# Ledger of designs, part 21: designed miniproteins, single chains

Each design is a single chain, and the fold is of that chain. pLDDT is the mean over its residues in the fold that is shown.

## One batch from the design tools (miniprotein)

Design m705
Fold by ESMFold2-Fast:
Structure m705 (fold): chain A 87 residues (1-87)
Amino acid sequence: SLLEKAREHLRLASENQDTDKEKALEHAREAVRALAEYLGLPPEVEERLLEIVEKGIRGEEIEPEEVERLLAILAPRVAELAAAAGA
């Protein structure tokens, strides 16, 4: 499933974060794409999520407000899917 694909790539990104940042970035990009497709995110939201995740992996500063705005968009969609899954 797209959700499993996203989780798999997120784990691989985390595993490679300290040893191989290029591999971590590749896996993070795949995770974001899979998650965006699963949640039906518009391309502009997917691009913003990707920018934040890439900054995190590179060790660049991320504004807390950017994360909060993204979570505000994602949280309702994740909650709807979790309810449908009986979680």
Scores: mean pLDDT 76

Design m706
Fold by ESMFold2-Fast:
Structure m706 (fold): chain A 64 residues (1-64)
Amino acid sequence: DPAKTAETEGMLAGLRQGIYLAMSDVYGEEAGKAGLAAFEEALAQGKRLGEATSIAFQAARKTA
């Protein structure tokens, strides 16, 4: 539905930027990219934003 899609897309854009920048600063650029990839995969699997974010941070730490 358009309204939910627009709100989710805006929130996701902010989360993607934050995850990439934070993880890249702490663990390096490859870790930031790995974290983003894990975040996208978790969302594709139907996980909620909080769970997807946790998975992204764990993936970034494992890559570093």
Scores: mean pLDDT 79

Design m707
Fold by ESMFold2-Fast:
Structure m707 (fold): chain A 96 residues (1-96)
Amino acid sequence: LSAEQLAEFERAKEEVIAEAKAVAEALYNSGDWEGLAALASGLAGFAEKADLPAVKAKAEEVLAKAKSGTLTLQDLLDLIEETVEAYGKKLLEKAE
């Protein structure tokens, strides 16, 4: 990959993270615990299909916290960032 292609990829990755975090913040601020649990469950399923076992484990922990009412916004934001970064890295490795 060229430096220009890598820069474009990093920009796209940052936009995905920003949009996902905005959705997570909206759900958390509205008290939509079912929506938060659904988001965490979706990320766990994605991580399983993408073969990201560390991300899957974290998503399952976040899901458990959402169901118990102990989830912090930071837990969810960290999960989103780690999911996008891990999958982005895997995509770059496949592009070589």
Scores: mean pLDDT 83

Design m708
Fold by ESMFold2-Fast:
Structure m708 (fold): chain A 106 residues (1-106)
Amino acid sequence: SKEELIKKLKELKKKAKKLKKEAIKKGDKKLAKMLDDLIDTIDEAIELLKKTGDTELGKLVIKLAEEAIKLAEEYLKNPSEEKYLEFEIQLGLLKIVVGVMKLLSK
């Protein structure tokens, strides 16, 4: 379970990196920076999951990261201020959960 969750997070990180390259190609520096933040947050979640084995929080992190990626994909396909805000809020929620994992880590 833990190893499967880590594998899924690594796959999500690869998707985020691909979206960052697309954002750079389109000249969207603001989105590229937010996607860097998403990548870093996923990396931190992977390291915390390796150390803690907390599969419940790991599953929640995966759901939140998947949703953030979907919102970034939707924004890149049809940009709007509303879609950017939805992505920003979702990334914020992911960061809160990863922050909680960090506080609970021994």
Scores: mean pLDDT 89

Design m709
Fold by ESMFold2-Fast:
Parts: sequence; structure tokens; C-alpha cells
Structure m709 (fold): chain A 65 residues (1-65)
Amino acid sequence: SHREIVLEAARAGAGGAAASAYELAKSAPQVSDEQLREVVDAGLAAGDGAAAGRVANELLKQHGA
């Protein structure tokens, strides 16, 4: 679920990635769990929320929000 993915990111200490995933899920609830995990993974891999934010923004455009 969207909630579980966001909570997993937060528990991992990735607050920026968790915030980006949360805002994407809120703005485009139709995004898949796999797409939300992509946002979290991008932030974790880069070590910053800006990377997660970029992925979230691209997915938001793709889903017509």
C-alpha cells in the first residue's frame, strides 16, 4: 500500500524521500505501489530528497495530475 511504502522510507531515515512519496500519493492516488517505491529508491540511492522529488514530479506529469 502507499502508506506502507511511505512508512518504510521514513523508518529507513529517508525523510525527504518519504515526504516526496507521500505528496505524490496524495496528488495522484492512482500511481502504483511500484512507482511509489521507485521514488523512495531514487532518494535512498542518491542520499537526498531532491532526487526523490524529481522522480515524483515526472510520475505526477505521466499520470496527468
Scores: mean pLDDT 77

Design m710
Fold by ESMFold2-Fast:
Structure m710 (fold): chain A 82 residues (1-82)
Amino acid sequence: SMHAMRLAKAEEIKELGKRQMEELAEQGIKEDVEKGVSGIRLVAGITAQEMAEVDPENAAEYKEEMEKYAEELARKVREEAE
């Protein structure tokens, strides 16, 4: 169905965004915590917007989910920073 296809596309976008955020988290831990955290938050916002373009009915939920994931990664970066 069209609905299932939109959900699958949004999920694909989410997984790519999470991968980018994880790479920024690793870089932040090793090099620059604040730059890493800022990058994670920026990618989370872009990812949520791209998911909302594919499936606008769930835009608010995607924004909340990506913001939550970003804050969880930001916490990990700050806790594990060298």
Scores: mean pLDDT 87

Design m711
Fold by ESMFold2-Fast:
Structure m711 (fold): chain A 89 residues (1-89)
Amino acid sequence: MSPLEKDLEATIAVLEELKAKAEAGIRPSQEEADALLGRIAPDNALRAALRELLDAFLAGEVSLDQVLAALETMIATAEDAIARLRARQ
């Protein structure tokens, strides 16, 4: 497995954990959010996008439904990237 594929799998795991918490009505703390973001490579664009989404959610700028929709889009993006990488191996 490539380092990029491992990072994408870690990214999906983070996104799925956040989605499960959001669906349960559980708001992550700033410390939990920072710890989850730390599992994603710093050069991964999805990490930057997720940080912005979490900052907006914690600031009350986006609804829970908008957060869930964004997380689902990010998961689909990461899954597509893994599928393309696997097709090339």
Scores: mean pLDDT 80

Design m712
Fold by ESMFold2-Fast:
Structure m712 (fold): chain A 80 residues (1-80)
Amino acid sequence: SPLEEVRRLTLEKMRLLAASGDVFVAERALEKGKTETALRQAEAAKKLAKDIIKTSTDPDIIKRAEEVLKEAEEIIKKAK
């Protein structure tokens, strides 16, 4: 049904926004020397991005989730 498709896409976009937000918080924490906070937030973003990549069928959502995953992994490397 069209409503189920809209709902699913909306939830996927909301999860992607949450993952992007976690990356943003992680980057800001890293800039402030809060490495433990940066690591925690980046790990949360990584987990969420991986879940989106596995479950989404939308190529644009998958591509954006892959970008979030890459950013999260780079933060994790810098926080170590």
Scores: mean pLDDT 87

Design m713
Fold by ESMFold2-Fast:
Structure m713 (fold): chain A 71 residues (1-71)
Amino acid sequence: LSPEERERMRRVQEALRRLGADAPLAEIAREVGLSPATVSRLLQTLEDAGQALLDAGASPEEVRAALEAML
C-alpha cells in the first residue's frame, strides 16, 4: 500500500473502533472524510487480509495485531 493508502486505512480502522464493525459505510466515510467508494475498497482490503490470516490458523488477537502492523 502507498503511504497515503496506509494513512487512510489507519483512519478507517480508528473510525471502526469508535463506531463499531457493522457501522454504515456512509457514516464511516463521513467520519474519516473519504468517499464511500474509497472506504469500501479499504474495508475490503482489511477483510481479505484478516480472512487470509484466519484461514492460516491465526487467532483473532493475532489478526488484530497483524492488521495494526500493516497500517
Scores: mean pLDDT 72

Design m714
Fold by ESMFold2-Fast:
Formats: sequence, C-alpha cells, structure tokens
Structure m714 (fold): chain A 80 residues (1-80)
Amino acid sequence: MTIHVEVAASPEAAEALEKAAKEAGVDLEVTVLDKEESKEERIKSVEDAVKRIALESEPSVSRAELVKGLVEAIEIIEAE
C-alpha cells in the first residue's frame, strides 16, 4: 500500500525522505508544497510526514532508516 505525504520543504529534502523510506521498505509518494515557510515550519512539516509514515507502516519497517531520512532532510533544510 502506497503512503502519500505532503512536505513544505525543498525537492532535495523530499528526495532524502523518499530514499530513506525505500531503504526501510516503504512505498512512499512525497508531494512537495510550493510554500515559502520558515525553517522551523519546514522542519515540522518533515517531522509530521515521518510520523505519518511510521504510524501507517508495518512493524517490520525499519524505524532507524526512517529516522535517518528525517535527520538528512532536517540537515538539508538547515543548510538553506
């Protein structure tokens, strides 16, 4: 089952999330919202997306890989 999330972040941050989800075994589709939000709001958007992915995923999905993707996405946003 494909999980769909929306993020108010750069395409680079979205790609980091998609890679982490794929490594974790999740079929993920990320929609990047064209919003000029603050860094804090963009980080919260990514955190909410990862939380949703974790909640909708099977227990067999690697939460460690999802957390790694979250950290990488936050680092990309912080560098913007």
Scores: mean pLDDT 77

Design m715
Fold by ESMFold2-Fast:
Structure m715 (fold): chain A 72 residues (1-72)
Amino acid sequence: MVEAAERALRTLRDEGADNEELISAATTIATHYFGVEAGKRLGKRLREARDRGASNEELVELATRIMREIEE
């Protein structure tokens, strides 16, 4: 459930998770719901966004958007 995943990631962010922890959590959630290949691809896209200076908020929103694209 993408909505539940977004809430979990926002909670981790609010509890002080850094970008690597958020990327790891998003990758694990995506792997659980959509499989290893989907999780790996999502993690790569999040790391590329981080390297371009994306904030933790932007990483959560990007992860949520990618998971919605996979679900649909």
Scores: mean pLDDT 83

Design m716
Fold by ESMFold2-Fast:
Structure m716 (fold): chain A 55 residues (1-55)
Amino acid sequence: MLSTEELIERVLAILDRMSRASAAALLAGWAAHRDELSPQQQAVFDAARAHFEAR
């Protein structure tokens, strides 16, 4: 099983390959269902959102 840190790294790599519009749409979709996510998935989402907003 991948660690939370490894999942974050992989998700950030995917976001870097996407257009800004596609990445924003993906993050918006995750945000709409954040309360339905596991704690690990929520941590990955929070890191991905912070990374996206910093760029």
Scores: mean pLDDT 77

Design m717
Fold by ESMFold2-Fast:
Structure m717 (fold): chain A 61 residues (1-61)
Amino acid sequence: SEYVEKAVALLRELGFSDEDIAYALANGTADIDPSLRVSEAADRREAARILIGGALRREAE
């Protein structure tokens, strides 16, 4: 999907590991709290999950 592919590309450019990206793709959801920001994430995996969740929400629109 276009939005998810762009989010994955952005995560790679920001230096996220393949493991963090895989975690985000497995655990990301369009139902993620829309008020959550990447800067509020507890760790890199959570930050990646928030970004992927945002991309999934855009596709659900």
Scores: mean pLDDT 73

Design m718
Fold by ESMFold2-Fast:
Structure m718 (fold): chain A 82 residues (1-82)
Amino acid sequence: MKIKVILNTPVLKEEVEAENEEEAVEAIRRLTIEALKKLGADEIAEKLAEIVAELARERLEKGETEIDLTELLKEAAEKLSG
């Protein structure tokens, strides 16, 4: 299954195509960490990447083939702040 991962933030804009769910989750984790490193948030990056990966797996299990990582990052940040 071909999956598109889209990230559109002021610090990083990327689109990645993944051949399967595991590849998509790896790309999501990598992009999340990269974006947060650009913000100087290495300590938070790993925790946020875990939450984002879980949210992405839920969407992929539902059969979604296009993942808006920007939206997932917002959801994950809200979970960390609450």
Scores: mean pLDDT 80

Design m719
Fold by ESMFold2-Fast:
Structure m719 (fold): chain A 55 residues (1-55)
Amino acid sequence: ASGDEGARQGAYNAALSFGGSEEQAREAGKLAYERGGADATGVDGLQAAREAGAV
């Protein structure tokens, strides 16, 4: 869904902007997408990045 894809992209970009690697950013995006766009908003990008070890 577009909402889930937005969450994925938000988490990916957040991880990169906090100095995470591209691999960590992709993992953060995957975590945000799996949580579902309804639960993982764009603001949750930082938390997803942290769970992936990017932050």
Scores: mean pLDDT 66

Design m720
Fold by ESMFold2-Fast:
Structure m720 (fold): chain A 97 residues (1-97)
Amino acid sequence: SDEEEFERLVQEIVDLLDRDGSGVISEEEMREFLRALGFEPSDEAVRRLVDSIDKDGSGVISLEELKAYLKELAEQYNVPAVSVARSYLDALRTVFG
């Protein structure tokens, strides 16, 4: 199903970004990803990005928070959530995979 595919794709995104195997994405891992894409984000820009995804204020991004964020983006741009997750994963695989 699209929901099962979406969940699998989001898990693969977390697994690619989660360099230490914690099961969550840290601010440092997000910074490294953005730098690999050719951005030089300020500490404040990285914090704001993580904060926008981190709905519980833990300072890290969980699988459930990333799922919620990607679903919000999909709804905002009127595209399927699975399509957003796939595009994000494809970008990450170009950098890390």
Scores: mean pLDDT 76

Design m721
Fold by ESMFold2-Fast:
Structure m721 (fold): chain A 86 residues (1-86)
Amino acid sequence: MIKEKIREELLKLYKETKKYLEEEKGIKKEELLAQLEKALAEAEANNDEDTVLEIRAVIDLLEERESEAIEKVIEALAKKALEAEK
């Protein structure tokens, strides 16, 4: 059940960040998506697999899609939380 809790916290953080960017900064979804795609291309060019996975997960959350990248990020966060309790 730790994966469900992490998923809920990640979705809450994402919703709060999206609301902040849209309401406080006036950044539209399309502008944010374009910046994320640019960052993804740079991370891929640098062979930074962890950053690529995180950016892909954020893009999929922004598009309200379920993806393997989101699940992998949740699993990595769950593993870190479990190891911190040992």
Scores: mean pLDDT 65

Design m722
Fold by ESMFold2-Fast:
Structure m722 (fold): chain A 57 residues (1-57)
Amino acid sequence: AEAAAEERGLKYLPLIKEVNKIIDENKKYAEINIPGKIITITRDDKNVYTTRAEDKP
């Protein structure tokens, strides 16, 4: 019964790993490809990270 909720969590684990890697590497811009989405991460001059999700064409 909980399989659907578990599946949603698992889809975001690769994204979380890539976000942590970007933060550790002090990258100001990165794009992460996940199934059906492109996630764009941007760091501003105040070290605030902003994440945007866009649908793949």
Scores: mean pLDDT 66

Design m723
Fold by ESMFold2-Fast:
Structure m723 (fold): chain A 96 residues (1-96)
Amino acid sequence: MAKEIIKEVLRAQIELIGRAAAGEAQADIDALAQANAPLYAEIEKYAEKYGEEAVKEALVEALSEILGIPKEEVRKLLETEEGNEEILKKLEELGR
């Protein structure tokens, strides 16, 4: 399922966050982001085919599995700016 593609994008983001936190050069971070560009295009195709809510549910499931927290908690965190910051912080911890 396209949910696996969203998980791949998320793993790529975790790697980017971890490397940035480790003080790696911006040019190297940018190069890694460019290498992951095709994965972002697949999310857009999924949204076109199944709608934005299907993308949101796939993202909630992927974040739940990667962060090890319940889907309901992920959904609540995605609804607020403060919750989005908490998700990013948890991803930084996993990227170490």
Scores: mean pLDDT 69

Design m724
Fold by ESMFold2-Fast:
Structure m724 (fold): chain A 69 residues (1-69)
Amino acid sequence: MDETIREAIKENTELAKKYLEKAKETGNKSDARLAIDYADQAAHGYISLGDLEGLKEMGKLKEEAEKVL
């Protein structure tokens, strides 16, 4: 169960980072919104695991993406 959540967190975190970098390079607001959406999905996983450090990392990623919007 926890392993499945960790796998989902990893996938969503990687996608969030990918779209954030793309948004920073191109100024594309749609990519910035995708980065926020994937970071939110990863954040929910971190909350389920009680991982406050991971939750903080996702919050920072969302803040960076919001700068593009």
Scores: mean pLDDT 84

Design m725
Fold by ESMFold2-Fast:
Parts: sequence; structure tokens; C-alpha cells
Structure m725 (fold): chain A 85 residues (1-85)
Amino acid sequence: MLSEEEQEKLVERLFEEVREAIKAGVPVEEIIKAIEEYAKSLEKYQGKEAAIKFLEKLLKLAKEDPEIPQELVEHIEKLLEKLKE
């Protein structure tokens, strides 16, 4: 089990990787796919609540950063809605 602090640190690290990918010119579609695959992995191995917490924290960071494309923010919101039913 990851503590809440360890989960937040992991999300911050992954968000930094997302920012670096955007700056490097990686297509948004590829970044979205990577986020979806990671969320699926979390749901499968650590449960739905872990995936929801990951996406909620990632969404908060994405909304606070003006360099993040709106399409990426919208996709994270849709993933959260789908997981929450």
C-alpha cells in the first residue's frame, strides 16, 4: 500500500513527465493514452479508489498549469466520470 503522501509524490512526478513530454512535442493523443493505461493499471492492481485519487490529483495539477492543453484536462475529467460511474 502507498501512503497518501507517497501517492501525491508519485502523481507530482508523473505530472512533471507529462509537462516534459508536452515541451518535447509529444502528441497530446499519446500522452492521453499513457495516462489511460496507467489509470487502468492502478485500478487493476490497487483498486478503483487508487485510480480515482490519481486522476483527481492529476486533474488539479493540470488545471493549475496554463501550459497544459485544455484537451488533456477534458480527457482526464472524462476518465474520472467513467471511473465514478
Scores: mean pLDDT 79

Design m726
Fold by ESMFold2-Fast:
Structure m726 (fold): chain A 87 residues (1-87)
Amino acid sequence: SLEEEAKRTKLLYLATRAVLIRKLPQTPESQKELEEGTRALEELLAGEDAEDVARRLHGLWSASVEEVQSELKKLEQLYKELEKQLK
């Protein structure tokens, strides 16, 4: 459903943001973002797409900071558009 796609995309955004945070110098905001990313990852890994999620995040961990930032922007735009379509 559109609701499931929006939720999954937002969880991917939060998990991907945690990967980016771990590649950058830490700030006070980093702790909250890492906690949000950990919860999002736990929820994604409890789902049917767990293997695809794991491979995607492993690829992002090996990617450049710029590549992870690009993916984050795409995911943020996508989940916001999906949430807008649900209104």
Scores: mean pLDDT 80

Design m727
Fold by ESMFold2-Fast:
Structure m727 (fold): chain A 93 residues (1-93)
Amino acid sequence: MEEERRQLAREIVDLLDEGIKKAMEEETGVDLSKVSLGTAVSLWLLKKYNRFDKIPEIVKREKLSKEEIDQVIEALRKWGAPEEVIKELESLK
């Protein structure tokens, strides 16, 4: 049945999500568990390519909650992001 197919797909996605989140935390050195996996990957890629200036645009586009923004700010501080970017994110809370 369609329900059985959806359940199997959901279980595979959950296992994949857990594995990727653990790998992301290990690779990035920060906790991004409160944001979606897509957002976490986007933030990590921007950090890797030194495009911190684009992070506020992602936060606005994804409509992150205050708690999600707080976690992103903590991650950015650990990554050594420019204070101007951190201040812009704080203004979005």
Scores: mean pLDDT 78

Design m728
Fold by ESMFold2-Fast:
Structure m728 (fold): chain A 70 residues (1-70)
Amino acid sequence: MKYSVIAEGDSGRMSRAAVEAARAGEANVLEVEVLGPDRVRVIAGDLKDAEAAKKAIEKAGGKVVEIGPS
C-alpha cells in the first residue's frame, strides 16, 4: 500500500531531496506535493520507501512530522 510522508522545512530543498532519492533508486517516490513554502507531502510506494524518503528529507534539513497510509 502507498504511504504518505509529511515534512516541514524548506519545501524546495525537501522536494529536491525526495526526487533525488527516487532517481538514485533509494526510494520509490510516486508523488511530491508542495503544500506551502515550509511543508511537503511525499507519496511513497510502501512503508520502507516512506522511511527511505524520510531519511533523504532529514539529510536535507527537513523534519518529518507524519508517516501514514495514504
Scores: mean pLDDT 85

Design m729
Fold by ESMFold2-Fast:
Structure m729 (fold): chain A 81 residues (1-81)
Amino acid sequence: SEAEMEAVVERARRRMEEVAEANRDAPLEEVVLALTKVMEDVAAEWLAAHPGIAPEEQEALLARLAEVLNEIIARIRAERA
């Protein structure tokens, strides 16, 4: 469901924000790698829980997770400029 997908996306955002805060003094490259790992872990958890997921739904989830990742990275880049 859309509500379920958005709940997963918001959980990913919260995990990414926590990881960003924990790595606030780390080089940007390390923060990006850590945030990317959160995205990969959330995607893997979702796909394992939904083995019959339609390709379109999988693509939509991955696109939403990538959007959140890119938004957080862009904000961190701006804050450190």
Scores: mean pLDDT 85

Design m730
Fold by ESMFold2-Fast:
Structure m730 (fold): chain A 59 residues (1-59)
Amino acid sequence: LNTVERVIQHDAGLSREQLEEVRRLALAGRFEEAVELLQKHGGLSRRQAESAVRALVAS
């Protein structure tokens, strides 16, 4: 989680608040909303955003 969160912040340029929102949506099972946030604010492709969200909910 810590490594994935650091990579998302560095590569996507997300703020701490934006990353926290993505994490909350992912943990609540709102996968598509978390993916859309990463694409909209992070400039990630759908594939990259999906991979990042899955990694955020993994232990």
Scores: mean pLDDT 72

Design m731
Fold by ESMFold2-Fast:
Structure m731 (fold): chain A 100 residues (1-100)
Amino acid sequence: IKELLEKIRKILEEGGKKVDEYIKQGKIAEAIQAVADMAEEIAKILEEAGLLEEARRLRELADRARAALAAGEATLPEAIRAAQEAVALAHEILEKLEKE
C-alpha cells in the first residue's frame, strides 16, 4: 500500500503542476486532457492493486471529461466539472488509503 500511495501522490503532484501551468497559459483544453490522463494513470494503478470500484469511478470521470471536451464549446463547463470531480476523487482515495 505505501508504494501505491507514493505513486499516486507523485502523479497528483506532477500532474497538478502541469495542469496549473496550462491554466496560467489559458490552455484550458490541454489542462482538462492532462487531468483525464492523470486520472486514467491513477485508475490503472488502483486496478492493479485490486481497488476495482475506485478505478472504475475515476475512469468514468476521465471518460466524461474527454467526451465533453470532444463535443465542443457548449460542453466545456461539463468537461471542467468532470475534471474537477476526478481530481477531488483522486485526493479522497489517497486520504482513505493513508488512514488504513
Scores: mean pLDDT 83

Design m732
Fold by ESMFold2-Fast:
Structure m732 (fold): chain A 77 residues (1-77)
Amino acid sequence: LGDLVIKAVEAALNKDEKTLEEYIEEISKIRKVPKEEIYKWLKEVEEKYGLEAALEALRAQRRMRVEGVPAPDAPAP
């Protein structure tokens, strides 16, 4: 999950629409939400934090997950 979200944000930052669509589709299947909701979330995160800042926050959240610490508040789909 977190790895796919990180990859999707990286693809969005690189303006790689094909790769972004593939990762969004996988996230949509896992989260059981329509792709439109994930695109909307991504756009809101971009406008609120910027894609670079969001990417770093997601990477930090992934590190916490690996350490077994739940993230109490984070930008998520």
Scores: mean pLDDT 70

Design m733
Fold by ESMFold2-Fast:
Structure m733 (fold): chain A 64 residues (1-64)
Amino acid sequence: MVNLIILVASELDTDGDGTVPTSELRKRLRELGYDLTRSQLRSLVPVTKDGRLDYRATGERLSN
């Protein structure tokens, strides 16, 4: 699941800053057949001070 979240988030991150809005990621995952709540996403991916998901930090943890 986390690897899928990272892949989808990287596609949405056109600015390359390593973060995505929780609402946009959730919408995209739902379009792919994965109906995750905000709470479930926040339990899987670190949240920034601005409420965005830091998917790049999650990827770094899995790799090392």
Scores: mean pLDDT 72

Design m734
Fold by ESMFold2-Fast:
Structure m734 (fold): chain A 84 residues (1-84)
Amino acid sequence: LPSPLEIAEGAAKEADEQLKQGNYYLAGLLYDLAGDSAYQAKDYRKAAEYYRKAAEAYRKVGTPDALKRAEESERKAEIYEELA
């Protein structure tokens, strides 16, 4: 069975590919999933990094819903950076 950290790395790799394709909203969702999985592994540094990437991807979408998701992901990154 893949570890939570392996799941996080897989989700982040898929997010990188979606980002290259211009699918910013899906990239944001996949980076959020990577952050959640890294948090389950107690890798707070990686969780914060992935949530920051999610926030940047959502900001590129620019819709009100995406901007709200960006704020939520950025807040999670700030909290977990303090735990790292």
Scores: mean pLDDT 88

Design m735
Fold by ESMFold2-Fast:
Structure m735 (fold): chain A 89 residues (1-89)
Amino acid sequence: HMVEKAIEKISEILKNAGVTKEDIKEAVRKMQEKGILSPQVAEEVLAAIDAGESIEDVLRRLYRLEGLQATVEVAKEAIKIVNERKKAA
């Protein structure tokens, strides 16, 4: 119940911030480079995005595979990517 609400809220925040699926893919790649995500999990998540999963479903998948902390770190990185793009514009 509480975790599901957290994932829904994170998804809303990401969509309202203008985070795209491409931003999530870049965040996943960066988190894999930092060792926060395993290569296997990063590959599975990227494949799910390419298969058309929603941002919310991708966050649920990350939570199941790597837990809440890793899911939050991916979300933070995606927001950082969007904010840097906004500063450049």
Scores: mean pLDDT 84

Design m736
Fold by ESMFold2-Fast:
Structure m736 (fold): chain A 76 residues (1-76)
Amino acid sequence: MEKELEEAREFAEKAMEELEKYLKEENGKKGEEEAKEAREQVERLLKLAEENKDTKEGLGLAEALKAISERMLEAV
């Protein structure tokens, strides 16, 4: 489980960095606000996954984070 969580975390951080860059280049200040909101939500999900890392729920949340990160990368 910890391996999946760590992979999800790294993937999410990379996706957030690319998304922030994309949004800033395309939408300026509005893009920065959207990126901040998205980052806050991803950080909340990562905290929940860390708190539940020894459960099936934690594994499911890590998988969801990977899927969200993949969609964010596809958007840029």
Scores: mean pLDDT 70

Design m737
Fold by ESMFold2-Fast:
Structure m737 (fold): chain A 71 residues (1-71)
Amino acid sequence: GINELQQGILDLEKQIAELEEKIQALRKQLDETTDQEKKDQLEFEIGIQEGLIGIQRGLIKILREKLEKQK
């Protein structure tokens, strides 16, 4: 129902916030490193986390569209 869709959106928004915090920590490490191999690894890990945020945002869009159809 509507309540379950709203809860799902809130849970996904919380997951996005946690992923954004991880990205900020990785970006700080990237700024502090001078080793090229470690920079490449950190950039790759940031890309993975950003990809996960993209998936979560896509799911929120689907849930919001479903919720609007129930209004």
Scores: mean pLDDT 85

Design m738
Fold by ESMFold2-Fast:
Parts: sequence; structure tokens; C-alpha cells
Structure m738 (fold): chain A 89 residues (1-89)
Amino acid sequence: MSKKKKEELLKKAEENLEKLGELSKRSRELSEKAQELLEEAKKAKKEDEEKAKELEEKARELLLKSMEEGVKGLHYASLAVSLRNEAKK
């Protein structure tokens, strides 16, 4: 394999890892916000059951978005590993 092709593969692997990092951060932030909403829902449940349900629904939406970003991150992680393995040949 040419040195230039190996360098291009490693650069593409780094770009995919940067995207993974961004998606992982986004997924974590969404999960943390969802957890905060669930704690607020627990506090609200004693005084306003309807408000508690609304907060739980918002938390569920954030958890689904967190999972979606996580799945996208796995795709970029897989690409980065594949590109690095190809560069080692």
C-alpha cells in the first residue's frame, strides 16, 4: 500500500472519530437532560400528576433522541476501525 493512501485512510479515520466524539457528547447531554426531567417529574407527581406525565413524556423524547445519536455514533466508530485496519495493511 502506498504511504499517501495510508495517510489518507488515517485522516478519514480521525474525521470519523471526531464525528463519533460529537455524537457521543450530544447523546450524553440529551440523556442527562432526560434524567433531570425525570427527577422533576418525581417531585411534581405529588402535587400535579398531569405535569409529571408531561415531564416524563419530554424525558422519553430526549432518551429516544439520545439513542438515535448513539446509533449514529456506532456507525462512525465502525467506519473509523475499518479505515484504521485498512491503513495497517
Scores: mean pLDDT 84

Design m739
Fold by ESMFold2-Fast:
Structure m739 (fold): chain A 112 residues (1-112)
Amino acid sequence: SQDVLNFLKELNRLLREKRYKEAAELIEQYLKTHNYDVDAAVQDIRDALEEAIRTDESVASLVGELLELLRRNREEISRYLSEEGKKFLEKLIEMLEELEIDVALDRMREVV
């Protein structure tokens, strides 16, 4: 949904500005909207990204940039996260890695 995409864009902006405490607070607020169901929260992000990538090529760039920022700043962000927030962060990184591989494989199939 657009709300999920807006969450990811704001998270990306805060990480680019090195506002790690505020990035962690944004993650906690997002998790609260899912009753701290980490798997459901990550799945909603995957569903929104898969839908958006079909219509907006800029979303693939957002996925790549966000993944790099999350990997690079994992420890700093984790300092401000709850235990559920830390689980979410790890699962989000794993899902974004899988999504990048899936998108690359689909593009390679179109060339053959």
Scores: mean pLDDT 83

Design m740
Fold by ESMFold2-Fast:
Structure m740 (fold): chain A 78 residues (1-78)
Amino acid sequence: MEAELAEVKAKADEALAQVDAQRATLDRLVPDAIADLQKELQAAKEAGYPEIDIQRAQLRAAQSVLQLAEAKRQEELA
């Protein structure tokens, strides 16, 4: 259980670091998606979900933003 939480947290931290590194591009391509996912993450924390579920939500949110931005970037280049 502790090992699983540590792995999910490490992946969430890495994905969030990628979002932060690309923040200017993401704010241009998918500003509403970033705002919506951050709002959902905040709601999950306020609801008192277990830490592992919060970390999974963070990972999912960050990955979703990165995937959506990549899709938008590919659309612009097509």
Scores: mean pLDDT 75

